# Designs tried in a protein design run: designed miniproteins, single chains, continued (3). Part 75

Each design is a single chain, and the fold is of that chain. pLDDT is the mean over its residues in the fold that is shown.

## One batch from the design tools (miniprotein)

Design m10590
Fold by ESMFold2-Fast:
Structure m10590 (fold): chain A 83 residues (1-83)
Amino acid sequence: SLMEEIDESLQLMSLSIFKSTPDSKLLEEAKKLAQQSKSADPAVQQKSVAELKTILDGAEAVGSPQSVIDELKKLLEQAEKAV
């Protein structure tokens, strides 16, 4: 479908950014977002969880090491539990 083709194109553009970003920087950003999920502001909590999920999806799409993916999943779970 047209929506499927558009989503694939956007994913390919995002993958080029993730490929040039070191795994250590992805984990640093994810940890920062996990801390933001502890905010008293519900809008900040929702945004940080959504951004964490985007980082995890991107890391999985570029084939990041399983250890990085596992750490990102743990950070996302912690962020979701904070809400």
Scores: mean pLDDT 69

Design m10591
Fold by ESMFold2-Fast:
Structure m10591 (fold): chain A 71 residues (1-71)
Amino acid sequence: SMEELERLAREAVERLLAFEEGKTPPERLLQLSDEELLALIETLMGADRLAGVDRAALLRLVRELLRESLK
């Protein structure tokens, strides 16, 4: 569902921003390729939690939330 996808995207962003004790700013995360960003999300969230997830939709939501954090 969209609600589950949005929840997963918010959790992914929280984990991304906390990665390496918050040393990776949102601007640097947005510079990652789709493949690099998805690989990092999978590492932080676990592969099982991404099973059956629309990875393209998740990536779009994650990038949107990262852009919002720059305001």
Scores: mean pLDDT 81

Design m10592
Fold by ESMFold2-Fast:
Structure m10592 (fold): chain A 74 residues (1-74)
Amino acid sequence: MIEEAIEELRRLAEEAARAARAGDLESAQRYIEKAQEVYDEALRKAKEAGDTEAVEELTRTAVEAGRLVAEAMA
């Protein structure tokens, strides 16, 4: 469900940021790739269901996750 996807995205972003801060860029990249897969699949399902609120929440979560990881890699 959408809530599970959002929780997974946040978890993966936190793991990616943690790996990046530790200098483990390979692990950070793998978490980023997994987060992208989760986002793409959840977004596709939300759009197919016509769930505009879920699309908005997923998009907001992805933007926040991307910012968190980018800050950790800077």
Scores: mean pLDDT 83

Design m10593
Fold by ESMFold2-Fast:
Structure m10593 (fold): chain A 79 residues (1-79)
Amino acid sequence: METTNKAVAYVLRAIGDELEGNLLEAARDYDMAAKYFEQEGDLETALKYYERARSLAEKVDPEFAEQLKKKIEELKNKI
């Protein structure tokens, strides 16, 4: 489906940003990928990418990291 293809595209973009040291861009791209996986009902994959986004965000954007921590906890309760 289009949503799944968008999720994969954001994962590839995030990997590129992470390799270039663009940690905030990488965190945002992993967050977007996770949202698309969540929309498709793939909550386990969404959780994986939200956790990756949080790990990167903790180094560069503490407010974004806290938002991701809350989302991760909410999602864990649904799995």
Scores: mean pLDDT 84

Design m10594
Fold by ESMFold2-Fast:
Structure m10594 (fold): chain A 55 residues (1-55)
Amino acid sequence: SMEEIAELEQRVRQLEATIAAMRAAHPNPSPEIQADIDTLEARREQLRRQIEELR
């Protein structure tokens, strides 16, 4: 539904803000911080795929 898409898009925006904040705070990230960023990016891509499946 359109409501489900809107909720998922809001979650994607929240993840993008978190990723941007982490990158800004860590311009030379440690392997541990990079792994955290990679995990958030993977979750963002998963949510984007869910949005595409609902379209």
Scores: mean pLDDT 88

Design m10595
Fold by ESMFold2-Fast:
Structure m10595 (fold): chain A 79 residues (1-79)
Amino acid sequence: GQKLLTLIGNLLRVIGLELDGSASVNELREIAQEVNDLFPDNEKVQRLTKKAIELAEKGKYQEALQYLREAIMEAIRSL
């Protein structure tokens, strides 16, 4: 349903940021928060999104994007 569409949209956004190399901390936080809010009871999604934000704040954008992609894929599998 709507959750799956939101996850696909955010997955495409993450892939686009990986390809462009133009990711910002604010964009990464926005994606992470949206995914995190949709899956409050999924401990793995919560952990992966938190780690992505921590990496982004350290300037490790490529690693942060990888963690966001893993979080989104885990969220899709939990549907």
Scores: mean pLDDT 83

Design m10596
Fold by ESMFold2-Fast:
Structure m10596 (fold): chain A 73 residues (1-73)
Amino acid sequence: LPKPSLEEIKKRLDEFFKKVKEELEQMTDPAEIERLLRLALSELEYVKKQHPEAKEYIDEKIKELRDFAEKKL
């Protein structure tokens, strides 16, 4: 079973978060924003279950992403 390091997990999360945030910034349709947010939150929750050592970091990212999307809506 390939086991990524905590540093690798954080790097992937940062890349994922950056891409999602950039996509949200480009979106103007509330329905598209909500759809992308739900998809992103589902992915982050999945990663949190797979890597509990990254839980606190992921929770921070979830909160930041939700706050960003709420300001956009």
Scores: mean pLDDT 79

Design m10597
Fold by ESMFold2-Fast:
Structure m10597 (fold): chain A 89 residues (1-89)
Amino acid sequence: MAAALREQARRLREQAARLYSQAEELKQKAADVLEEARRIAREDEEKGKISMEQAAAEVKQLNEQAGQARLEGARLDTEARRLEAEAAA
């Protein structure tokens, strides 16, 4: 039934959209962490070195999480497109 396939595709698209939104939030958080570390480095060079090292580790983790969310979103989008194509046949 075409209607059932379209409904399933819609749910997958909605899930993908949420994952893409989560990835952008994680990316923004990484940018905020890096900006704060740079601000500290401008005020205190020694504290800045420690803050930049800690920020680099946190940014790496946040970027990895964002990448995982994007990959899962892309997987769901691909499945949704397949179901939409099947519904159109």
Scores: mean pLDDT 86

Design m10598
Fold by ESMFold2-Fast:
Structure m10598 (fold): chain A 102 residues (1-102)
Amino acid sequence: ALAEAIQRALEASTGESYSPEEAVRLFREETARLRARLAAQLASLNAPEAGERVLALFDQMVAELLAAMEAADDPAAQAAHLARAEALLREARRLVAEVKAK
């Protein structure tokens, strides 16, 4: 189940034990916190359109990560979702670097 997949991912990443419900809650809280922090950082850039694109890529990346966790019993589907999440992250980093290169 998705909740169990998120729990295992968090336990592997932090070394702490979580219930499936707590793991899903923490994942949602952390992604919301990261998004808010990213939005605040992007607000300092002189490129509001690029900032909106970076936030959209972040939202898509989070959706692909959730889909990868849900596809834990299908290795090919999971790998495809992870590859898309990685490509979205790479594009977001490229856009940020491009805006900072004056």
Scores: mean pLDDT 75

Design m10599
Fold by ESMFold2-Fast:
Structure m10599 (fold): chain A 91 residues (1-91)
Amino acid sequence: SEEELKAQIQQLLAEARALIAEARAAIRAGDLDRADALLDRATDILNEAEKLIQQLSKADKQELIPELIEVEAEVVLLRMQVLIERKLAEK
C-alpha cells in the first residue's frame, strides 16, 4: 500500500541520517576513508528512497521530496568537507 511505502521511505531516511551522523563523527576523528564509505552507503539508501518516493501520489511526493533533498544536501556538504580535509592533509 502507499502507507507501507511511506513507512519504508521514512525508515530509509532515518537510516541515511544515522549514517550521516556516523560520517560526521568519522570526519571529526580524521578517519576520512570511513567517512567516504559511510557517505557512499547513505547515497545508496537515498537513491532507494527516491525510487520509492517516485511511486507515490503527488500529495505524498510534496510531503517527502523536501525531506529527501535536505538529507541529500547534508551528504553533499559532508563530501565537500572530506575533500577539504584531504587537501589540507596533503604534504
Scores: mean pLDDT 91

Design m10600
Fold by ESMFold2-Fast:
Order: sequence, then structure tokens, then C-alpha cells
Structure m10600 (fold): chain A 79 residues (1-79)
Amino acid sequence: SSDEKRLEELEKRVKELIKELRKNALDDKKVEELIDELNRIEKELEKLAKENPSLRKRAVFIGSEITLERMYVFLVRKS
């Protein structure tokens, strides 16, 4: 389905963004850009989970990965 394909695209993009975020954790501008994209993806994952219950578990799992990485970056950058 188109929803399944979109979820796969979002999952792949999240993995790429997490790698870039860890690589650039101390680059303020890069972190802002990457976090903004992760926040947009998180909203799309929430929408997919609501509109397609069969994808909910996977969408929630990917969203949890985003939340965990935001927490790690926040902790690393906390003065």
C-alpha cells in the first residue's frame, strides 16, 4: 500500500537523520535543521498511525527512536 511504502521511506530517512545527528551533535545549526526534519517526520508518523491501525505499532516504534535521539542530543548539548 502507499501508506506502507511511505512508512518505509520515513523509517529509512529517520535512520539517516539519526546518524547525521550523532555525527554533528555539537554543530548547532546542523542539529537545528536535523531536529526540524525529525519533528516533521514524527508528525507524519502520528498521522499514519491514526489513519492506518495496521501500521500503528511500527510507526510508534520509529517515533520512539526519534524521541530517544532528541533526548540524547539535548543531554550532550546541555550546558
Scores: mean pLDDT 85

Design m10601
Fold by ESMFold2-Fast:
Structure m10601 (fold): chain A 63 residues (1-63)
Amino acid sequence: LEEKLEKLKKLLDAIEAGDDAAVRKILTEEFGATDEEVDEALANKDQFRESVKNAIKQLEQLM
């Protein structure tokens, strides 16, 4: 759970920096996403960013 929180925060930083290459690398290497799944996430960056932020907040509130 703590590792997942750290990975989500790293992912959020990459999204906020607009570093699409870093987002792709984190999603594929740390979350096991396919290139197609990454392309869909990057096509919907605002929705994806909010989803990641909400996941981080939910995990932090449970601790």
Scores: mean pLDDT 80

Design m10602
Fold by ESMFold2-Fast:
Structure m10602 (fold): chain A 74 residues (1-74)
Amino acid sequence: STTTFTYTGQVPGASEGSDVTVYADGALAGTGKVDADGNFEVPVTLPAGTHTIVATVTGSSGTFTFTETVTVGP
């Protein structure tokens, strides 16, 4: 079984509309955009367990990469 949740983050100084790409355990899990406040929300569907999330934000100032561990319940 899988669970869908919204992965959220903030990138201070990223431009509004910057592309956000989210990977879970090395596989593409979702995409989104940075809002005017530097926040993003990406829906991600994962099975139960602990997963490594890698979010990459590509903007005019460069590319930012964030790594987080997420645990999904059964």
Scores: mean pLDDT 80

Design m10603
Fold by ESMFold2-Fast:
Structure m10603 (fold): chain A 65 residues (1-65)
Amino acid sequence: NAAGVAAARAAGARMRADGLEVEVTDDGAIVTGPDRATALAAAHGLREAAAKAGTPEYRVVGRAA
């Protein structure tokens, strides 16, 4: 849904400000962090944002740089 994608883009913009690389599309997102733990925590936050906006099915993956 557009609302979930918009929430994911907003969360991704905040994460980019913190130095993370975030790719957000209508079908899902990829978060790249300096280490796996940081990337997985950020991906979880992005999924929570999309779910709260009404799109719990929005796919988010975290990966280490």
Scores: mean pLDDT 78

Design m10604
Fold by ESMFold2-Fast:
Structure m10604 (fold): chain A 83 residues (1-83)
Amino acid sequence: EKENLQEQLEIAKDATKSLVDSLKSKGLTELADELEKESEGLLKEIEEAIKKGDVEKAQKLLQELGELINKTVEEGIELVNQK
């Protein structure tokens, strides 16, 4: 399962980077900085869990990262609508 978790981590990293770049391009720099800071910690923990073979922890943290991404998208949409 390490290969599948690593692939999921790569997708999550790409999605996070793309969202950060998009938010910055829209002038939502504070939200982008918050996502970057919070996701960096989670990504490091996921990488470590995968290296240790802690599948359950890696899956839980990947889910938390997905929730963070979804929440950030929703907040970004709200902020754009307020402009």
Scores: mean pLDDT 83

Design m10605
Fold by ESMFold2-Fast:
Order: structure tokens, then C-alpha cells, then sequence
Structure m10605 (fold): chain A 85 residues (1-85)
């Protein structure tokens, strides 16, 4: 059921977006450990979304969007890790 896979992938991408915003807010509050947790969850969700999008034969543009979420979450994680040094 490709439609169910696509809807699951969209849900994971929306969750990853929310986690990225939570991670940014955690950095602003000085909660770097929590920012790392949110960023790692966002990376996991976006990676799972890519797998589901590929299985659903989704457009490359959607896969590229999920990949952009991974890259943004990685940058946030790196920023938070740098602040813990």
C-alpha cells in the first residue's frame, strides 16, 4: 500500500520539522543536551521517511526535502556539541 507508506513518510517529516524547531529552541535556552536529543530524533525520523518515500516511489523532490531535514538537524547537533566543549 504505497499510499499508506507515503502518509507515514509525510508524518515522519512533519515530526522531524517539529523536532528541529524544538532543538533550535533548546539551544537558545542553553539546553544543549536536549538539543542533541531532538536533533538525533529528527535525523532518525527523516532517514525513516526517506526509506518509506523510496518504497512508495515518491517524487525525488520529496526525498530531497527529507535529506535537507537530515542536513539541518546534523548542523544543529554539531552546534550543540560545540557548545558542550
Amino acid sequence: DKKKLLLQAIGLMLRAIGLIEDAKLAIKKGDYEKAIEYAEEAIRDAKEAIRLLQQADAPQSMIDLAQQLIEEAKKIKEEALEKLK
Scores: mean pLDDT 91

Design m10606
Fold by ESMFold2-Fast:
Structure m10606 (fold): chain A 95 residues (1-95)
Amino acid sequence: MREELAEEFFRRYLATSSPAERRALLREFLARLGIEVSDEELDRILSVLEEIELNLPILSDETFDELAAQLPAELGPLMELLRRERDELLAALLA
């Protein structure tokens, strides 16, 4: 399922701090979703994902939705995982 692919990508993406490895993981993930992108588009998607990751605990729903709208619709399951991670981080901080 797409959700399983998104979860595997998310886990591997967070496990590495290497920009080159993150780029390779995103390319692999998109290819498995049947999405072919240019290097420029791949770098654009990475930039949006990095902005979401960096600001995750402080992202409003509106800002998150605006950033998600800049990504291919096929990344919807990944965006839902990131939203869930944000909500879990906030819940843990408030507990």
Scores: mean pLDDT 78

Design m10607
Fold by ESMFold2-Fast:
Structure m10607 (fold): chain A 98 residues (1-98)
Amino acid sequence: SASAALLAALRAHPYAHLFENYPSSEEYPDWSKVVDNPVSLREIEGAAEGSSLEDTVALFELMIENVRKYFPKDSPLYKAAEALEAVARAVMAELAAA
């Protein structure tokens, strides 16, 4: 499926492991207080079989926006989120052209 192709491309990225779970509660104890709708890459992958490509993309973009809301712009996690969003955008453009 298109959702499976998108998620496979995202998972293949070196930074994907950073988004596999929620940020460490020991390092980021206020994450759940700042982020109203947390979602991890694992949760997106689990939902993908029952979801449209549009819904899968919306969950992915929610995950990216959660990172942007919580982490400073110059942080490694913020930069990793920007890199994954660029991959998603490129894959979505390719899928739209097919």
Scores: mean pLDDT 84

Design m10608
Fold by ESMFold2-Fast:
Structure m10608 (fold): chain A 70 residues (1-70)
Amino acid sequence: MEKKRKASLLLVAAGVAIVAAEFSTDPEERKQAAQVAIDLANEALELSKDDPETQALAKRYIARAQEILA
């Protein structure tokens, strides 16, 4: 299923972006990586309306990235 595969790939990319944000020492790079994670996780959330596990993971990544931006 094309949507499920795309959502999974977006979540992998969002997870990588969160790691990049957490390990960045530059405030600007940290903000950029966190924003990329939010954007990717939101797209995954939109594609996974019928997959509660994928939605839960996407919401966790959005929350984590928002904490990095705060």
Scores: mean pLDDT 83

Design m10609
Fold by ESMFold2-Fast:
Formats: C-alpha cells, sequence, structure tokens
Structure m10609 (fold): chain A 72 residues (1-72)
C-alpha cells in the first residue's frame, strides 16, 4: 500500500542517516500478527546488536510494521 511504502521510505532514510554518521544500521520490514512481528524484531535486534558489539560501533535498527490503521 502507498502508506506502507512511505513508512518504508522513512525507515530507509533513517538507516541511511545512521550509516552516514558511521553507525551500524539495519532495516526490518515485517507484516503479519504482532506476535510474529515481535519474534522477528527480537531476532533481528539480537543479530544487529551482536554484530555492532563485535565491530565496536553503535547500532540503529529501523522497523516498519504493516497493518497500522489510522484513527477513526
Amino acid sequence: DEELQRRIEEARRRVEEAEREGRVAHMLVTSGPQEESDSEINRTLGEAVHEAHEAGRPVVVAVVREGAERPA
């Protein structure tokens, strides 16, 4: 959806900013039930943190979830 694409672009921009500042950056786009999304996020965060710690650099992870509805 167009709204999802815009959120992905915002997340990508934040990741690019972090990379330009010399930080380790990862982006995760997830769709599905919140429980599954949380599992994927935790796994990705763990990997990103481990990688950044080994490199001795700070990490930024941008997460985009599909299914955010606008308030009525």
Scores: mean pLDDT 62

Design m10610
Fold by ESMFold2-Fast:
Structure m10610 (fold): chain A 68 residues (1-68)
Amino acid sequence: MELEEAVERVLRESEVDYRPGDSLEEIAERVKERGRELAATLPEELRGPVEKRLRERVDRALAEGLAA
Protein backbone atom coordinates (compact mmCIF):
# COMPACT_ATOMS: atom_id res chain seq x y z
CA MET A 1 0.00 0.00 0.00
CA GLU A 2 1.38 3.38 -1.00
CA LEU A 3 1.50 6.26 1.49
CA GLU A 4 -1.33 8.20 -0.19
CA GLU A 5 -3.56 5.10 -0.27
CA ALA A 6 -2.93 4.55 3.45
CA VAL A 7 -3.72 8.21 4.23
CA GLU A 8 -6.97 8.06 2.23
CA ARG A 9 -7.99 4.82 3.98
CA VAL A 10 -7.36 6.33 7.42
CA LEU A 11 -9.32 9.48 6.48
CA ARG A 12 -12.29 7.39 5.25
CA GLU A 13 -12.27 5.43 8.53
CA SER A 14 -11.73 8.54 10.73
CA GLU A 15 -15.39 9.51 10.67
CA VAL A 16 -16.39 11.68 13.63
CA ASP A 17 -19.65 13.29 14.64
CA TYR A 18 -20.06 16.89 13.49
CA ARG A 19 -22.19 18.57 16.14
CA PRO A 20 -23.75 22.04 16.14
CA GLY A 21 -21.39 24.44 17.92
CA ASP A 22 -18.20 22.44 17.26
CA SER A 23 -15.29 24.68 16.30
CA LEU A 24 -13.07 23.77 13.35
CA GLU A 25 -10.21 23.31 15.84
CA GLU A 26 -12.26 20.83 17.92
CA ILE A 27 -13.25 18.86 14.81
CA ALA A 28 -9.62 18.85 13.59
CA GLU A 29 -8.32 17.52 16.93
CA ARG A 30 -11.00 14.81 16.97
CA VAL A 31 -10.06 13.71 13.43
CA LYS A 32 -6.34 13.65 14.31
CA GLU A 33 -7.03 11.53 17.41
CA ARG A 34 -9.11 9.03 15.42
CA GLY A 35 -6.48 8.99 12.67
CA ARG A 36 -3.72 8.16 15.19
CA GLU A 37 -5.78 5.19 16.47
CA LEU A 38 -6.30 3.87 12.93
CA ALA A 39 -2.66 4.46 11.92
CA ALA A 40 -1.64 2.14 14.80
CA THR A 41 -3.18 -0.74 12.78
CA LEU A 42 -0.75 -0.11 9.88
CA PRO A 43 2.72 -1.67 9.41
CA GLU A 44 5.32 0.21 11.49
CA GLU A 45 7.04 1.73 8.45
CA LEU A 46 3.77 3.44 7.42
CA ARG A 47 2.58 4.67 10.84
CA GLY A 48 4.85 7.71 11.14
CA PRO A 49 4.49 8.87 7.51
CA VAL A 50 0.69 8.38 7.58
CA GLU A 51 0.34 10.25 10.90
CA LYS A 52 2.46 13.11 9.52
CA ARG A 53 0.51 13.33 6.24
CA LEU A 54 -2.84 13.12 8.06
CA ARG A 55 -1.79 15.91 10.45
CA GLU A 56 -0.56 18.06 7.55
CA ARG A 57 -3.82 17.59 5.62
CA VAL A 58 -6.02 18.33 8.66
CA ASP A 59 -3.92 21.38 9.64
CA ARG A 60 -4.10 22.70 6.05
CA ALA A 61 -7.89 22.24 5.93
CA LEU A 62 -8.21 23.98 9.31
CA ALA A 63 -6.05 26.92 8.17
CA GLU A 64 -8.13 27.28 4.99
CA GLY A 65 -11.38 27.14 6.99
CA LEU A 66 -10.16 29.80 9.42
CA ALA A 67 -9.03 32.03 6.52
CA ALA A 68 -12.52 31.98 4.99
Scores: mean pLDDT 69

Design m10611
Fold by ESMFold2-Fast:
Structure m10611 (fold): chain A 72 residues (1-72)
Amino acid sequence: TVDNLLASLASLSAQLNNAIAAKDYTTAIALANDLLALLDQLAAAAPALAALLALIKAAINETLAALSAQLA
């Protein structure tokens, strides 16, 4: 359900923030990828939110690119 997907996004967002604060970039990258997958599921389930979800997805992709650069 959409409610379950939203709860999962909230949980993963908190975990991502904690991983970034801890400078655990490998875990942060994995969590960012999980968030992108959930955003795709939300867009499929609620197409009316697609524009808003696309903005959030773009922000997560930007974060993911920055985190990936830290592992080089």
Scores: mean pLDDT 82

Design m10612
Fold by ESMFold2-Fast:
Order: C-alpha cells, then sequence, then structure tokens
Structure m10612 (fold): chain A 110 residues (1-110)
C-alpha cells in the first residue's frame, strides 16, 4: 500500500478535481488488494494522457480478472502473472503509471 499511497498523493497534487475518485480507488485497493488499486490508477493515467478507450475500459473493470485481461490486451502483460500478484507484474504496472504521470506533468507544464 505505501507505493500506491505515494502515487495517489502525487496525482492528487496535480489534479485536485480527481481527489475523490483517487480516494475511492485507494479504498477499493484496500478491499481487493494493492494490485487492483494500481490497475485502476493506471486507467486514470491513461485517460489523462488522451488514451480514453483503454483508460475507460480499465476503470470499468469490476474484478481483478477483467482488469488483468485488459492489461494483456493493451500492454501484452501475462494475465496469470497479474492474477497471482507476482512482483514483476506489480513493477510493470508501477512503471506504466509513473511513465504516464510524467507525461501528464510535462503536458501541464509545457
Amino acid sequence: MENLEKAVEKVKAKNPEVSKLLDDILETAKEKGVLFGLIKLLGIALIQIGKDEEGEAILSARSLEEAAELLEKYFGMDKEAILKGEVSALERILELIIEYIKEIEEKEKK
């Protein structure tokens, strides 16, 4: 949860209007595990960079299994590794979130 909380705080600082949505996602992550919460954060970041189709699909996922299928479809990630909560899957999801957060920051400053 600590890495998820740090990412949430950074996104809230840049986009105060999504603060409530991020709080809801953090509570969902606590309920369903860190991995599902990270995937929802990735969905928000995708929308913010203009990948609305991918982002909306991920945010609409009702389960970790649906979210994992979407990550396989859009990013070529191994669905089984995601469902098992493997460290490599968490690292890849975090890398994508960080990459897109940086892109959001660059667009807002330039």
Scores: mean pLDDT 71

Design m10613
Fold by ESMFold2-Fast:
Structure m10613 (fold): chain A 68 residues (1-68)
Amino acid sequence: SNAEEAEKAAKEGIEEKLKEVSKKDKKVIESAVEGLRGALEDAKEVNADEKVIKTIEEGIKKLEELAK
């Protein structure tokens, strides 16, 4: 279904961002968080599936945890 494909795409995008920040560069982490926050705002604006929204929110939390 479209929702399942969107959820998978969101998870894959988050995993790619997590790999990008593996160097623990704070600037890279901040850029990745801002990118995901933009995607979250866009998803909410278009009333995207709740699973997609939750997946993006979880990705943001994981990136913020890496910055600690």
Scores: mean pLDDT 74

Design m10614
Fold by ESMFold2-Fast:
Structure m10614 (fold): chain A 58 residues (1-58)
Amino acid sequence: SAALEALGEKYGLTVSQVRGAKTLLESLPRDVAVAYLVRDMGLSRAQAEDLADELAAL
């Protein structure tokens, strides 16, 4: 979707990575999902929290 593409551009992620982040946030407790976003996607904690909030609003 255009929203996932825009989030990819904002956070320096591919659309596939943003879809993966959305799936993690739907499948895992928030703190666990955010820790994976920091580790695997190279986001800061603040960026991972902001991405999680934006994905939850979709």
Scores: mean pLDDT 85

Design m10615
Fold by ESMFold2-Fast:
Structure m10615 (fold): chain A 96 residues (1-96)
Amino acid sequence: SKKKELVERLVELNRQLAQTDDLEEQIKLAKEMLELLAEIAKLSEEEKKELIEDYIKLIERAYNGEPVTEEDREIAEKLEEKLSEVLEEIRRLVAE
């Protein structure tokens, strides 16, 4: 199934992420993983775009040493919720 192929690609990207010490490469791999997670979760094109943009915003702000705002906390909370939904979907696919 297409979902199983996406999960296999996630595993491959995770291995690459574990092998790299370069911050720019880690961010690039994380972005690709988020795009795959959004596809597995069947997020809309708008939700996927917002998820990626929000993640990049948080990483850039953290890298620049900017203080965490209430908006940043809400974005992080939404990301955690979406990741939980994806993990549940992956668990269902593995059980089949």
Scores: mean pLDDT 70

Design m10616
Fold by ESMFold2-Fast:
Structure m10616 (fold): chain A 100 residues (1-100)
Amino acid sequence: MEEARRAGEEGARTAEESGYRGYGGSGSAAAGISSVGAAVDGAIAGGGLREAGESEGWKEASEGGRRASRGVYSGDHEKGREGGREAGEGAIRAAEAAAA
């Protein structure tokens, strides 16, 4: 439980730090995608990745990650930032669901 939550928090923190370094939406999007990876690692460590995958959190993380990628590709920094944030938040919820 704590491992999954910690991985999600670390990913979200990395997203915020990347944005702060002036990479703008692109940095936030990349960090948001990284937070999904960290949450996956946490979910595996805390329990079944399958349970995480069935949660609404994973759907939100997937949608956010895809929106972030489109934002980066189109040069839309605001879309990239929003997608990265949603991906991070969804990943945290998915990791918590897997740990339950």
Scores: mean pLDDT 57

Design m10617
Fold by ESMFold2-Fast:
Structure m10617 (fold): chain A 74 residues (1-74)
Amino acid sequence: MKELYEKGYEAGRKAAESLPDDATAQEVINAARKAADELIKENPDLSEKEREAVYRGALIGAGEAWARKQLAKR
């Protein structure tokens, strides 16, 4: 569970970092979900709770990366 959250977090962070600095919150959310879906495809035996951990990690990681980009503009 924790390892899957951490993998999701890292994938979401990288996905958000690859977006332009003016990316909207919705674009960041979409990138995070796509990154989580790719991790889940690589691990088809994941339970529902494990898939939720990957999505949760990806959303938080992407959100933090996006927030850091916004702060860096100042």
Scores: mean pLDDT 80

Design m10618
Fold by ESMFold2-Fast:
Structure m10618 (fold): chain A 90 residues (1-90)
Amino acid sequence: SEREKVLATIEEMKKLYEEKKDQLSKEDAEKMEAVLERLEKLAKDPSLSAKEVLEEAKRLLELILEQSKNPVLKELAEEMLKVIEEAEKK
């Protein structure tokens, strides 16, 4: 289902975060954790479509890319965006 695909996408993003979190500052780690927590909550909301959840995910990750000066956090956000783009291609 589209819902299962979105949840799988978020789980893949969480795995990417777990692999790199030790290379992030506490502040940057907390920012990414907040994004992932919000996305998980949205993905479990039955009133939201899979498309709406993925669009919000892209918006939040793009904000991280624009606002962050940390190359590790930017690389992580770019890798997560690629995961979302692959999920959208089916």
Scores: mean pLDDT 84

Design m10619
Fold by ESMFold2-Fast:
Structure m10619 (fold): chain A 74 residues (1-74)
Amino acid sequence: SEEEKEKLIKEGEELISKLSIEDIAEILKKYAGLKKLPKSKEEALEIFKEIVEEDIYQGKVLIGELEREIEKRS
């Protein structure tokens, strides 16, 4: 649903703000199969939004991986 997509995007923005661009790019490469990696958090967020719009399930997987990376850094 549109509401679920908006919630995931908001969660993704929060998580991206808490990680380094290097960690974010590695997660997107591994779990989203990106050939071209983002160079900034703004670029990473735009890519994440596109993923959520195309495949909400893939968006949920990425949220889980971003959360896991933050936990490792704690």
Scores: mean pLDDT 83

Design m10620
Fold by ESMFold2-Fast:
Structure m10620 (fold): chain A 88 residues (1-88)
Amino acid sequence: EKEEKFKKVKETLKVIAEILKKAKEEYGNVPAESEELEKELYEKITEPLEKEIEEKGLLKLEELVEEIKNAEEEEKEELRKLLEELAK
């Protein structure tokens, strides 16, 4: 069961990275203080993320953070390597 949760952590991070990559390509030059940006971030990041979480049975952001905090050092190293790979 814990191994399944860790797999969901990795899958959730991959989905987040893909959504953020698309958002960065569309909104790379939009100021963060814009009210328009807040709405666009919801529609382009939050809404697609919530949909993918529901459809694929992934972790909610709160659960994701908690699982990462409670991960063993070996698991945290694996997540670090995954994030480095996704940042390419």
Scores: mean pLDDT 70

Design m10621
Fold by ESMFold2-Fast:
Order: structure tokens, then C-alpha cells, then sequence
Structure m10621 (fold): chain A 73 residues (1-73)
């Protein structure tokens, strides 16, 4: 799967605990492709409103796990 051409929302909606609302917030913050989302950091996530560091770390782990699953296919 080519994450560079995959829309960020299509990738993010497959990630555990990342619903449509959070996916849309990340797209609004400038993360437009699956590759950009894969390269996201905890600091990028904590810039989002209502995002706690513990939650950001958990979401980051879920994003990386999903990217590995898609790259293994």
C-alpha cells in the first residue's frame, strides 16, 4: 500500500480510537496523506485541542501499528 498517495482520512479512520472527528482535525492541521500521518509525533498530536500527552502517545502507537499492518500486505 502506497501511503504517500493514500488520503490521511482513509488511513486514520482505520486506526483504533481515531474516529472521523479526530481524522478531520488532523487533516485541518496539515496532515493530508497516510505518509504524513505515519511520520506524526507526540508533539504534533498534543497541539490538537483536548489532546492529553498520555492519549497522544496511545494514538501514536495505534497509528504505527496500523501502518505496519498495511505495509506487511
Amino acid sequence: VDLATTPAKDFLTQVHEVGNVLAEKLVAAGFNTGQQVREITVDDLTKLPEMKPVTATRILRNIKAKALELEAE
Scores: mean pLDDT 75

Design m10622
Fold by ESMFold2-Fast:
Structure m10622 (fold): chain A 89 residues (1-89)
Amino acid sequence: SLPKAIIKEVVTDKEVAKPGDKLEITGENLENIPKTAILTVNGKQVGFVTEVSKTKATAELTRDVKAGDTLEIKDLNGNILGKAVVKVK
């Protein structure tokens, strides 16, 4: 089995990020996040993962996300892969 992805930080360029904006995710073993992974806030999908590397991932938003929101990254089976509070750069 692959090492578990560890999410350390999620950052945005804006206090309120909009659909089409990107979130930057930092952590460890992030290459092991499935490309089918989704982002949720309060149980609603707000985006999807676009790029992954060992220490960084990028996600694209489909809904508004605010600084201070708790973002969860989930696989297709509903398993929570990680969570972090969204911060502004």
Scores: mean pLDDT 86

Design m10623
Fold by ESMFold2-Fast:
Structure m10623 (fold): chain A 67 residues (1-67)
Amino acid sequence: MTVSQVMDAINQADLSDAQRNAIINRLRARFRPDDVVTFRQVRDVLNTVSGLSDAQRQQIMDLVMKV
């Protein structure tokens, strides 16, 4: 999947604007929108974001898997 597809999944997740911006900023710092990423790389990024619950991380991963 592309980073752009991951960002679209994050925009669909039930997150605060602060949580959404934190994840998107981390993705933009590491990757370009057209970069191909693995589920492990997405999970690793989510694990670097403080203030996300395990349920929120799982919701994002479930949405990413449907892309």
Scores: mean pLDDT 83

Design m10624
Fold by ESMFold2-Fast:
Structure m10624 (fold): chain A 62 residues (1-62)
Amino acid sequence: SLKERIDKVLEKVEEMAKSLPDKEEQIGLIEAFLGWLKENVTDPELREEAEKRLKEFIEKIK
């Protein structure tokens, strides 16, 4: 399903972010992907869930 594909992409993005040494670089990667979600994910429910997950990830690493 589209949700499963989005969840897999989010997991990979979070893995990539965790591999970066600096918190600023980690946050920057997640923020760039938040922008991508707004432009490419047309389903508002899936987009909002994905955005919430990534925003919570940012707050956790701040």
Scores: mean pLDDT 82

Design m10625
Fold by ESMFold2-Fast:
Structure m10625 (fold): chain A 91 residues (1-91)
Amino acid sequence: GEGMKILEEMDERLSKAKTAQEKLDILEEAIRRLKELLGYAPFDLLLLAADEAIRAGDYERARELLDEALKQYPDSPAAKRLLEEVERLLA
């Protein structure tokens, strides 16, 4: 289906990406396309994009992605730990 095609294109582009910013841009494109298709952003991709945003130094974007992830799963230990890291880096 369309979702599988988006994920396959994402994986191919990620395999060629060299920087955190390039990986973030690829993940953001996949998230946008999947959100349009599904009506929500997949949780696992939000976490991957947040991790790449942290590595790229885009802490505000990482926080936005983690806030969206926590709206879906408020008790996620992985999302909470990444948010604590981002808040420490923004302080």
Scores: mean pLDDT 90

